# Designs tried in a protein design run: designed miniproteins, single chains, continued (3). Part 35

Each design is a single chain, and the fold is of that chain. pLDDT is the mean over its residues in the fold that is shown.

## One batch from the design tools (miniprotein)

Design m9275
Fold by ESMFold2-Fast:
Structure m9275 (fold): chain A 55 residues (1-55)
Amino acid sequence: SELAAQVREGLERLKKNLSKEETVEILKILLERAKENKSEEAVEALEAALKEAEA
């Protein structure tokens, strides 16, 4: 929940400062790292953020 809130806030900051393509690229990198770390909470939060950024 706290991590999901931080990911959500990060997404909003990326959207304000970067293009959609740059935001998606950064989120994909973070998602890959979360998968490597086997952080299920981070993976779920980042997958949701990526889906929203791509919409």
Scores: mean pLDDT 81

Design m9276
Fold by ESMFold2-Fast:
Structure m9276 (fold): chain A 57 residues (1-57)
Amino acid sequence: MAELLEKLKALEELPPEKALLVSKLNALLDKGLSVEEIAARLGVSQSKVENIIKKYG
């Protein structure tokens, strides 16, 4: 299976709160925001943002 399809399936299996967080993160990435700014806006650590990007972004 293509890597993108695997990421999409993983997103579908997330709890609603995590799926919403990943969706917001992807929207901020599309806008070109830095990891630091995304972390500040979402109220999470920079390491968590980086891990989400690796898994779902």
Scores: mean pLDDT 72

Design m9277
Fold by ESMFold2-Fast:
Structure m9277 (fold): chain A 57 residues (1-57)
Amino acid sequence: PAPPPPLSPEVQEVTREVGEKLRLLGDSLDEGLRIAKEKGLSVKEGLDIGAKLFKEK
C-alpha cells in the first residue's frame, strides 16, 4: 500500500488543534453521560450536562 500524501504544515497544525478540541469535547460528553447514568437520567440529559461542562472549560 502506498503511504498517504504529505499534508501542508498549516493543515497538520489545524488537524492537531481540531483533534485536541474534539478530545476535550469528547471527555466532557463522556463525563456528562457518566453522571446521567449514575442518576438514571436519559442520554439527552447526559449530553446537555457534558455540553455545559465543555463550556466551563
Scores: mean pLDDT 76

Design m9278
Fold by ESMFold2-Fast:
Formats: sequence, C-alpha cells, structure tokens
Structure m9278 (fold): chain A 90 residues (1-90)
Amino acid sequence: SKKEEGEKLFKEGLKAGQEGKFEKAVELLKKALELYGEDNVELLLALAHALAYAGKNEEALEYLEKAVEASPEELKEAFREYLERAKKIL
C-alpha cells in the first residue's frame, strides 16, 4: 500500500540522516510524508531535523511548527519548548 511505501521511505530517510546524507534524507522524508500522511508527528520532526542539518534552517522551522500543530495536546507543551529552543539556534 502507499502507507507501506511511505513507512519504507521513512526508514530509508532516517538511515540516510544517520549516515550524514542530509540532502538524501530530506528527499526521502518528503516522499514518505506525501505517502504516509502530512500529519505524522515523528516524520515531520525527522524531516525538520534533516533540513536543519542540511542548512535549510527556515524550512526546518516550518516543519517543526507543523509537528507541534499535529502533536497530541499532552505533548504540545514539550514540542513548543523544543521549537522555541530551535528558533534560538537556527
């Protein structure tokens, strides 16, 4: 299914990021997001991290904000704190 393809791309994107291939990680994670779901918090967060390591700081903050908005209410405070810290660094 498209979700199974998205999950595979998500795992491949995470591996690319772990190997320091940040531009490849961004490409794979963006494709995963399209197939898996635009509201997947873990995927949005992974994409934001890959973008930041690729030097795309503004785009990284945009996806981090999307991750906060998509997060469960219980986790929103923690993710907002993370976003505010990221804004000071990026």
Scores: mean pLDDT 83

Design m9279
Fold by ESMFold2-Fast:
Structure m9279 (fold): chain A 88 residues (1-88)
Amino acid sequence: INQSISQFNSAINNNDFGTAISIFNNNQSSFTPDQRQQLRDQLVNRMADYVRNSGDDRDRRRRSITAGMRSLGFSDSDIDRVRNGVVR
């Protein structure tokens, strides 16, 4: 079991997306292409769900998360999914 994947999942479950992104980026070379895709999709889905369930805080959560995603090289498609609260 990859310790980094466990730590990533813990961060995601706590809505600590900054820590999850940091773990992903710092360990990206240790992941297989399939693992990188799965972890990225998991992160995008959890961020989208967090934005979707934000109620009155939606605009603030959306702006903060999407700005961070742009700075970290996420695709426009992934950013749009999070911005629109689209969970798979």
Scores: mean pLDDT 75

Design m9280
Fold by ESMFold2-Fast:
Structure m9280 (fold): chain A 82 residues (1-82)
Amino acid sequence: SSEETVAYLKKVYEEESPAFAIGLLSEALGSKDERVRETAKELLLELSKEHKELVVKALQRVIEESKDEAAKKDAQEILEEL
């Protein structure tokens, strides 16, 4: 469910390494669920406060490699806020 996925993303943000969290959250930008995508965006913005270079690199990878136009747009919007 969306609720379970959102809870998992928040747990990963709190408990896992920044690199692992950023990787998973970047993948979540391609989710079909709007709440999952919005949660990933919010957590990536939060991670960018301390790990800006890692977040920028991951978002650039989404823009270059993703076939999902929504994921690419979300990644570009996050980069513009940094």
Scores: mean pLDDT 87

Design m9281
Fold by ESMFold2-Fast:
Structure m9281 (fold): chain A 56 residues (1-56)
Amino acid sequence: SAERDQLRAEGYRVLAENAAKLSREELMKLAQELDDAIDNGDFEKAREIIEKLRSL
C-alpha cells in the first residue's frame, strides 16, 4: 500500500540520519522492529519508533 511504502521510506531515512548515534546491533534491531510493525499493519507503533529515533 502507498501508506506502508511511505512509512517504510520515512523510517529508513530517519534510521540512516541517526546511524552514527546507534550501534550496528541497535540499528539492526530497530530496523527489524520497524519492518515488523509496518508488515503487521501496526502503523501507530511504526510512527512511535520513528518519533523516538527523531528524538536522538
Scores: mean pLDDT 84

Design m9282
Fold by ESMFold2-Fast:
Structure m9282 (fold): chain A 63 residues (1-63)
Amino acid sequence: KVDEVLEDLEAGKIPLSEAVQRLLEAGIPREVVADAIEKVALSGEPLTPERLGRAVRELYEKS
């Protein structure tokens, strides 16, 4: 589930409005999703599904 959601996000198949819910449903902790959003915001880049997916993957893999 997690890998599938991350692939769909990186491919731009999931809109940002659904991305957070899909990540939570896949079993990603709410704290990890929040940290990923903050990481993207602190980078100065716009929050997009692709960037959110990348940030979640990095944080989840390093945990």
Scores: mean pLDDT 78

Design m9283
Fold by ESMFold2-Fast:
Structure m9283 (fold): chain A 80 residues (1-80)
Amino acid sequence: MKEPSEKELKVLEAISSLSSRHEATAAELAKHLGVSQSTVNRTLKRLEKEGLVERVRTADGRTVYRLTEKGAKYLAEKRK
């Protein structure tokens, strides 16, 4: 597995921090990180491809991104 970039690590940490369920929308992540939503979306697509986050559709039509077990373990190892 390729090491995540600094941007990818910051997104993973933000998802972990913003909700006890370890999920966030791209808009919430963009606001929290002070970057554009398109930048966050590109980072999330890479993290999803790596299996570190999963994309979930909510009943109200929002898309949220949730840490996988793999993503949570990866963060636990890197946040030393």
Scores: mean pLDDT 76

Design m9284
Fold by ESMFold2-Fast:
Structure m9284 (fold): chain A 89 residues (1-89)
Amino acid sequence: MDQQMRRQAQQQQDGSRRNSDYVDRSRSGSPQRQVQVATSASSGHQGGSRTNRQMARQSTNQDVRDFLTRNSRNNDTRSRQFRDQASSI
């Protein structure tokens, strides 16, 4: 039992620190709330652009649907860069 607890604590600390810092940065610059919410999710999950497109179809709101569809296309090129950066960090 003790060994498992130590492993979990160390994993949580490392993951929490990296994730928290990354998420915190996204919050600092919120000029476009909609872009931040959609882009942040895609960046964190590296390649969520396809999922965003599916969600856009499910959403009846034209505003959200149009935004997600456009963001998916833009994220495709951006996710490549973020994927490499996220892996390094």
Scores: mean pLDDT 48

Design m9285
Fold by ESMFold2-Fast:
Structure m9285 (fold): chain A 60 residues (1-60)
Amino acid sequence: AALDQASALARRVAETYHRDGPEAAKKEAARLAGIPYEEVKDLTFEQAVVKAANAVLEKA
């Protein structure tokens, strides 16, 4: 389900943030959501995660 995919994305992004920091986590969020990094690189970490989660929900 779309919500399950968004939840999985959020969990993996949080894990990446803890291991590799916010920039790596933003890149991972974009990759998992299938959106270009260029669309999130200038956003805050929180805005990037919200955009990625919304993209996953829209696709499913």
Scores: mean pLDDT 78

Design m9286
Fold by ESMFold2-Fast:
Structure m9286 (fold): chain A 75 residues (1-75)
Amino acid sequence: DKKKREEIQKKVAELIGRILREIGDLWQEILEEHKDERDWKKLAEIGKKKSEELNKKLVKELKEFDKKLEEEKKK
């Protein structure tokens, strides 16, 4: 079922593109909020914490995506 694989690939590519954009927006926000901060170690710490929060959201979205794919597979 080639069409089904192509549809899944398209959805995965769209999801990856959205994730990369969100990561870019997150770092833009961090740099904007901390524009006067010269301590790169402190900025890295902030980035790590924000990235952990983003990763938790991404894992949740991926689990929901997997559930939707499994539901479509059962129909």
Scores: mean pLDDT 71

Design m9287
Fold by ESMFold2-Fast:
Structure m9287 (fold): chain A 101 residues (1-101)
Amino acid sequence: MTITLASTVQSFTTPDGNTFTLIASLSIDEDGTLIGSGLVAGDAYVSSLDLTITPDSVTVTLTAVGKNTGATFTVTATAPVDERVKNAKSIKLYTAEFLDE
């Protein structure tokens, strides 16, 4: 079973008529894997998914590009570094466009 540490969901409607939702999330599974996830639903493509770990925080950053204009949009999910993050055995990054991986 996976425990969600942080999640950010943001919906965008652009002046050019693109409508999409970006979801960035941080979770940890029962095996001690830290999971960064980025999901794009709608009129955008995933550009990048980055994980940044500092002594005090872990942040996942999802960057997407709009299908019509190529404008870039970013959402972040940040969690404090707790014992689960400190004891993480591995890191895994997932991206999906309209489908879960």
Scores: mean pLDDT 78

Design m9288
Fold by ESMFold2-Fast:
Structure m9288 (fold): chain A 57 residues (1-57)
Amino acid sequence: MMLAKVTEDAVLVTSPPVELKEGDIVKVLKQYEDGFWEVEYKGVVGLLGSSKLEILS
């Protein structure tokens, strides 16, 4: 399972929008070549810019 840490306060691109805080942990579901990743946070799936995420090993 691929986890990532949110590196700055951000809004998950979903409907309705979901606010994320620096330090939140998300599950990475898919990486798109346009620099956005599909992630899941507490059961909510949406898109977030890869620049706002740090992969956890």
Scores: mean pLDDT 80

Design m9289
Fold by ESMFold2-Fast:
Structure m9289 (fold): chain A 88 residues (1-88)
Amino acid sequence: SMAEERLRRLVSLGLRPEITDEDVEFLVELLSDPDPEVRELAALLLGGIARRYSNVGIAIEPLRRATSDPDPRVREAARFALDLIAQN
């Protein structure tokens, strides 16, 4: 499915040794994906990459919106990601 393809791309992004601004922009777009699993993983990956890539500022406002997501897993992932970004 298209959702499975997006999830596969997200996992690949999290495993890459080099992160780009385009990767951050792609993850930010996926915070608005119709699939809550995609939104949850995008939020977690944004938090994870913030530990090794400092240019994640564009994700802050989208992640704040995601803390009000209808899915509780997405809300939890977004709060966790914001905490990780704030620590660096």
Scores: mean pLDDT 80

Design m9290
Fold by ESMFold2-Fast:
Structure m9290 (fold): chain A 65 residues (1-65)
Amino acid sequence: GIAEAYALAEASGKSLEEIIANVERALAGDEVTQRVALADLQEHMPSARSLEEILAALREALAAS
């Protein structure tokens, strides 16, 4: 959710825009890159089931900022 997206930004020291760009790059990558990125992001956003769901939550958090 949005709260998890803010927590991820704080923990990573990156802006929401930087994290969004990183997720978009992972989605454009190979299957291994996508799996590794999802597993890493799920540690901070455990309710999210896909990179697309994470991207949607990050974009919603940015719009609410």
Scores: mean pLDDT 81

Design m9291
Fold by ESMFold2-Fast:
Structure m9291 (fold): chain A 68 residues (1-68)
Amino acid sequence: SAEEAARKAAKAKEAKDEEVRKLGHQKIMEHMEELLKLANPAQQERLRKTMEHYKKLQEEIKEKEKLG
């Protein structure tokens, strides 16, 4: 049925979102590293802060998942 198809699509999207979230975090870090090389010193400071924030968020999420 359409309902079953929608449910399956939602579950597939959830799995995709999880993968994209993890890959996205890594991609964001890599992209910011690239921007860091092209940026001026003031922009570099800002980018480094953002990178550190994302690293901390990743660790926090992992810890919370561990704790249940």
Scores: mean pLDDT 72

Design m9292
Fold by ESMFold2-Fast:
Formats: sequence, structure tokens, C-alpha cells
Structure m9292 (fold): chain A 95 residues (1-95)
Amino acid sequence: SEEEEIREMAEKFVEAYKKDKDFTLNLIKELLTSPDKEVQLRTIRIIKEFLELNPEYAKDLKPILHLLDSPDPEVQEAGKELREKLKEINPEIEK
């Protein structure tokens, strides 16, 4: 299941974040700004699961998510869903 793969990757990102926050945030930034649409979409799904596992990390991800810019409607919609999830986790973050 792709959902199982996404959850496994999200758990690995949580472990990486706990060990080296700056490295992990830079990796997320690189993946979100990838020219590959499939990499961007997969990364968005991983971040969504990452936030479900650790909502307290939302504040560190907000600046990075603002770097997500794509002319592709599918990437735009996925990014919008992620931003809505951030707002649900921390209503202050969208101010």
C-alpha cells in the first residue's frame, strides 16, 4: 500500500528530525522544490503524515511550505490541503 510506504517514510523523517533538525528541514525543502512533480506530491503526503505523528513540528515547517510553488493543479491542491492541516494543528500559524 502506498499509504503504508508514506507512513514508514514519515516515521523515518520524525527520527531524522529528532537527530538532526536542520538537516531534515533542508532535505524537506529540497524535496518540496524538486522539478519532479511525483517527488513533490510524495513529499507533501509524507509531511502530512509527519504532522499527524508530531503536530508540535508544524511551526518549523510553515516557512518551508511557503517555498512550494508549482504551476501543476495537483501539486497546488495538495499544498493547499497541507496548509489547511497546519491551520487545524496550530490556528496561530496562518496569521
Scores: mean pLDDT 77

Design m9293
Fold by ESMFold2-Fast:
Structure m9293 (fold): chain A 61 residues (1-61)
Amino acid sequence: MEEVVKIGIDAFAEVAMSDEPVSEEVRKLVLAAIDYALGVPLTEEQRKEAEEAAKKVRERM
């Protein structure tokens, strides 16, 4: 999960500095990062969605 969260934060930072809008995949990763940082336990479904979003973000970068 830590690696997935980092990918999402890094991707969000890059997109925020560009002229392109934030994708849904990046939004999902940022929300998961916030929950993780607050110590909120992620459901198995949320973990799977975050992993899939991270893969899609990495493929687009």
Scores: mean pLDDT 67

Design m9294
Fold by ESMFold2-Fast:
Structure m9294 (fold): chain A 77 residues (1-77)
Amino acid sequence: WKELLEKGEKAEKEGNYKLAVYYYVEAALEADKAGDYEAAIEALEKAREVVEKSDDPAAPAGLKALDVAIAELKEKL
């Protein structure tokens, strides 16, 4: 999952926010599968920051979905 975080960071620096969110969410899924809930939360929080930076009309729905996923992972800690 660390390689996916690096790819997300690169996409974010290049202004490709859609690709950055994709890689951060994939990193979170891989960390969750590994039982690393803290790393999964960190990856989703990075995705949330990217969604907030975007001017995407769907951003409010995406933020709500990410907030729910983060809350569920925090309950596993």
Scores: mean pLDDT 78

Design m9295
Fold by ESMFold2-Fast:
Structure m9295 (fold): chain A 99 residues (1-99)
Amino acid sequence: LTPEQEREIVAAFVYMGAAVLKKIAERSKNEKVREYTRKIAEELQALADAILAGDYPTAREHIDRLEKLAKEASKIPELKDIANFAKTVAELAREVLER
């Protein structure tokens, strides 16, 4: 795959992750889970949009915000899996943008 094709594939998966987390946030009764899951979903969607637009400086800013949100969310037991997902996505996006 070309680096451009890899970025497009990563953006598509990031976008799907955002859609899933948005649905989890809507269904959650825990306010903290709803808050952090919604924020992570918004950053994932913005990251995917920036990658698809070829706006890699903006994409990197969203990766940095996503890493910060993942670290904060990891302190909440109910969010550990969502935090780990956000961290993994940020790491993969960073790797693909460096290629």
Scores: mean pLDDT 87

Design m9296
Fold by ESMFold2-Fast:
Structure m9296 (fold): chain A 55 residues (1-55)
Amino acid sequence: SASTEALIAANEKTIELLREEYEREKDELRKLLLETMRGSSEYVRERMLEHAAKR
């Protein structure tokens, strides 16, 4: 559905922004948080793509 595609696109943009923040971050704890957030977003994206493929 169009709404699912929009959520996937928003999630992909979030993953890109988290990667860019990670590359400019110097604090190791903040890097860990950014990496964790990106991993969670990537996991959600994979599940959403699987659900979209079944429709």
Scores: mean pLDDT 79

Design m9297
Fold by ESMFold2-Fast:
Structure m9297 (fold): chain A 92 residues (1-92)
Amino acid sequence: SSKLQKLAALLTAAEITAAALTVAPEEDREGLAEATVALAREAAEVAKEVPEEEAEVLERAARILERTARLTGSERAAEAAREFREEAERAR
């Protein structure tokens, strides 16, 4: 379905921006963290329309954001990861 393709693309993009943090100069790190959070949040919204995949998408998004928070200290990423973990448990 087009929704599943969109979810795969958004999560892949979030993984790529998070991976870029390992090589990014310090001045780019905040922007990459914000981009990762935005992509993960968009994936979470699309996942609401695909209930059978919602828990898995939220768990994957949470893992991406947990890594982003560890690499950058981003409280926004850490908070979003906690929210997505809680939503994933409810979606089961």
Scores: mean pLDDT 86

Design m9298
Fold by ESMFold2-Fast:
Structure m9298 (fold): chain A 97 residues (1-97)
Amino acid sequence: MPERELSEEVKERAIKLLEEARRILREAGVDESVIKTVENAIEAVKTGNGERALAAIVLAIMSLTVEKKYGSEEQSEAAERAMELAAEAANLIEEAL
């Protein structure tokens, strides 16, 4: 049902950014529930549906914002870096829509 499908190039770039975010979060010991929001965003991007991908990325950024405020120092720094990567992925998708 997507009216705006992402190109393969945009999908590959966005997925790479989100996979790097997931790696950083796992290395910092961030809660699996937060990591799952990033994994859900990766899966949404893989569908090629730009609107659904953006919604999933926004949800991931919201979860990361909570982790940044209430996590340990290491988790907070990891969440901030992951948010930057997720925002870059969102910008790539928005430019493609």
Scores: mean pLDDT 84

Design m9299
Fold by ESMFold2-Fast:
Structure m9299 (fold): chain A 92 residues (1-92)
Amino acid sequence: MPEIPEIPEASDLEQALALMVRGILVAEGHEIVDAEVLRDTPEVKAIVERTGRPGGLVIEADPERDETHVYLVLNEKTVLRLTVRPAVPSIE
């Protein structure tokens, strides 16, 4: 499972928020298959415009790949993208 990448110029709070979101997804039984920090890209601008604020979340399903993209807005130029899949069911 990929680790949260180091967020350039992130405060301890922004890094903590990224780790919390990952922890919640894992606790709910989701598998994190990718974690990427996006900065100063057109995708970041589009996500920030949709949330209208730092700390906002955008969730987009990709049913073709059985994946969900979770975007966490860290600041006006930086977004964390998590790609999640349903976890493999636990057997006893």
Scores: mean pLDDT 68

Design m9300
Fold by ESMFold2-Fast:
Structure m9300 (fold): chain A 68 residues (1-68)
Amino acid sequence: SELERKAVALAVGAAIRMIGMQLDGASAEELRKELEKVKKELEKYPKEIAEEAKEFLDKTLKKLLEQL
């Protein structure tokens, strides 16, 4: 579906951005702020799609924070 495609694109784009931020030396706080911003954008999507995208992003953030 179009909504699913847009949500996936948003989540993948955000993950790439967060990885780039970490490589540039972003703090855990800055990474968490970026995640919260993306989660707010995902609230516009149906709950099931939003939850799956948010779970993917939460896992991405955890992986990035473990490299500290």
Scores: mean pLDDT 83

Design m9301
Fold by ESMFold2-Fast:
Structure m9301 (fold): chain A 63 residues (1-63)
Amino acid sequence: GPPLATSREEALQRLREWARKLGLSDEEIERIVDATLESDPDISPATLTAAYLRAVGAAVERL
């Protein structure tokens, strides 16, 4: 696929994989992804960073 489309989908897949390694459920991961896409469908680097921080916060609250 085109590099831009691949980069966006790849970034989301990396976010999902990383959050899963943190112990988040698929339901929690998809809620974070959906909220991210709803606020910024273009997935800017800043928005992606905020999504990663949200995943960390969710994982820490579980501990």
Scores: mean pLDDT 75

Design m9302
Fold by ESMFold2-Fast:
Structure m9302 (fold): chain A 81 residues (1-81)
Amino acid sequence: SMELLKEALELVEKAIEALEKGDLESAKRYLRQAAELLKESHPKLAEAAEKAIELLEKGDVERAKLLLRIMAQELRDMIES
């Protein structure tokens, strides 16, 4: 639904903001929530959120941020279509 996509986008944007503030644990929490929301209707977007968590756990914050910005843009494009 449109509402689910908007909620997922809000969570991804909150995760990006948390990472910019150095709050890794909040970022991972928001991404777990986004993955759970998306897993049944948009499994590829859920996989992207899970991949971002993996990158953060490996210390690759910059690649995680890049992936999340791409994911946020995909969500915006889907909402605005």
Scores: mean pLDDT 90

Design m9303
Fold by ESMFold2-Fast:
Structure m9303 (fold): chain A 70 residues (1-70)
Amino acid sequence: SDDNVVSLRDQFYVYVSNGDVDNAVTVTRQISTQIGMPQETTDGIVDQVRNGNWQDASVQLNQQVNNHFT
């Protein structure tokens, strides 16, 4: 599952770099399920992706993934 989370995070970066909002949102929700991210936190990251704030979305997602492994 850890390898899957890392793979999904890498896919997130590809999707946001391509402006693929729908797939970036889908991957965010999949990561959320894998690491047990709160719904409010997941919705916040999704809103950042949908608003084109990819830098803040990436920082928040990476912080949640890092917290899961520490």
Scores: mean pLDDT 85

Design m9304
Fold by ESMFold2-Fast:
Structure m9304 (fold): chain A 112 residues (1-112)
Amino acid sequence: MEEVPLDGSASDAALAETRARYAGKTPEEIEKDFEETVYKLVRLLVEAGVPGPVTFGFVIPRELAEPVYKGAKKGLEKALAEDPRVVSGSVDYEQVSEDRVRVTITVELAPP
């Protein structure tokens, strides 16, 4: 799945590809994929030595919002448990149109 950077812009093509990728997958499979995705992104920020509050997110189809949100929360919680540089974090979601939701992850990172 292609991550949407902080600007939250997603093309119709990217959204269609996301739908196609998760077509026929269970909510549990989608949740697991986003758990791993968010965990890896937070780990990359830690390894890159990024300090302070960092915000990133995904614009996703509305029908995927709940498993993506749950997965993102689990990924963040795993990073919080494993790395002392991950001080705190939160996951939120906002419906930005009838068919689209923005899932936003904010993480507070200690300097290296």
Scores: mean pLDDT 78

Design m9305
Fold by ESMFold2-Fast:
Structure m9305 (fold): chain A 56 residues (1-56)
Amino acid sequence: SDIERALGLMAVGIAKASKISTEEKVEILRELADRLEEQGLTEAARILRERAEELE
């Protein structure tokens, strides 16, 4: 859905803007993606996982 896509992109944007390490960003994005998937927000979770993979 458009809402899930927006949520995923916002989370990615916040992670990119953060002054934390790449390793920490990847961990946070994956943990958030797991939680979103448990709530049925699979599209948002997928966006977060794709970005975490790109950061590695």
Scores: mean pLDDT 78

Design m9306
Fold by ESMFold2-Fast:
Structure m9306 (fold): chain A 89 residues (1-89)
Amino acid sequence: LEEERKKAEELLKEGEKNGDYEKLGEAYEKLGEVYEKQGDLDGAIEYYLKAAEYYKKAYEKTGDKKYLEKAIEAEIKAGVLQIKKTILG
């Protein structure tokens, strides 16, 4: 998971530097996956929601429905984890 985290951090830095919403969405999605695998549900939820936000911005800028699909998938992942968190404590 260290390699996945490093790749996510690199994409985040590139996306922030260039205003690349697709890279920001991908970076936050990868961070969500890393935090989920580590059992940090709060971190995973936060990053999946940020991924959805940036994918929606990518869709608004490009009109490409693939970003809308990615945003929906990220929101579903966050929603599932929110439900797990509320049921378990």
Scores: mean pLDDT 84

Design m9307
Fold by ESMFold2-Fast:
Structure m9307 (fold): chain A 56 residues (1-56)
Amino acid sequence: MTLEEKKEELRKLLKELGLKDEEIEIALITFEELYTAGLASLDQIKKAIEEAVKER
């Protein structure tokens, strides 16, 4: 799976969760930086977002 495919998968998840376009864009930029730096995987970012949404 390419970085672009991972970003599209994350974008779809964020839209399903009802996030605003601005929030989605920030999340995708953050994910790309963390992924490129080797600090986080797509699964780790997905889990963090799901946990944050559950707090509401």
Scores: mean pLDDT 75

Design m9308
Fold by ESMFold2-Fast:
Structure m9308 (fold): chain A 96 residues (1-96)
Amino acid sequence: SEHIEKLVKEVEELLEEAEKATDPEKILELLEKALELLRELIDLNADPDTVRALLERLRELLLEALRKATDKETILRLIGLLLRVIGLEIELELRE
């Protein structure tokens, strides 16, 4: 429980930092790390409502970054992350 609470806080802090960041590479790094921690939270059976809310926020930030992206490499990386987020959202709905 304490470990899960720390991971939730880390994800929230990473997403907040990504919202404030202007450098595309830094935004990508922060969002990629948030996704890795969200995967870990799902594996730890964290509260699904909490994880769903964080995945929603991550998806919104990825879509905003994608709207601003101009180079092919960044666009492909963002699409890859979005597909991974969708996969985790589906996994949450299929869990008992």
Scores: mean pLDDT 88

Design m9309
Fold by ESMFold2-Fast:
Structure m9309 (fold): chain A 66 residues (1-66)
Amino acid sequence: MSTAELFEELVKNYQNAQGLIDAKVVENFLLKQGYDEEKVRELIEKYKNAQGLLTENQLLSLLLSL
């Protein structure tokens, strides 16, 4: 999947009413897509907020860093 396709799929299926996505959901989705576990976990820890959530801007920055 392209970065744009990953972003659209995650926003469409997993974004909550506040425009936030659970970082664990993003991690599991990316691992299922075949991305490296160590790299995905590193990026999740870098971009998630204190509540374990990602904004659209943080998600896009994470996906561009894959």
Scores: mean pLDDT 85

Design m9310
Fold by ESMFold2-Fast:
Structure m9310 (fold): chain A 56 residues (1-56)
Amino acid sequence: MALTPEEARAVRAAIEKYGPSGVLTASVEEIARDAGVSPETARRAKEKVRAQLEGK
């Protein structure tokens, strides 16, 4: 799936801070704060990380 620029930024920031598996256990609010994005963008980013770990 293509990421929006905001989702890509959120994914990268979260992985750098928490690691790939840590992103799945981190709260949406923590990811949003750390990446500087909205909670909705952080929620979508978390779902994209889950998809990457499960199917790609």
Scores: mean pLDDT 74

Design m9311
Fold by ESMFold2-Fast:
Structure m9311 (fold): chain A 68 residues (1-68)
Amino acid sequence: SQDDIDQVQVELARRLAELLAAGHAPEEVIAKLTELAKELGKKYNIPQETLERLIRAAKFVVQRRYAA
């Protein structure tokens, strides 16, 4: 459901904030977020196309944070 997708996004955002605060390299942040997204995708039965979109969005946010 959309509520499950929203919950996945909230959990990914929280993890991103933790990894950024800890000073992890962008490649490591992307790898850890991708791993979490796949785990949450299985837990909430998120469609693969939607999961791939969420992973892409997370990568974009990480790249933007490290480019500035």
Scores: mean pLDDT 81

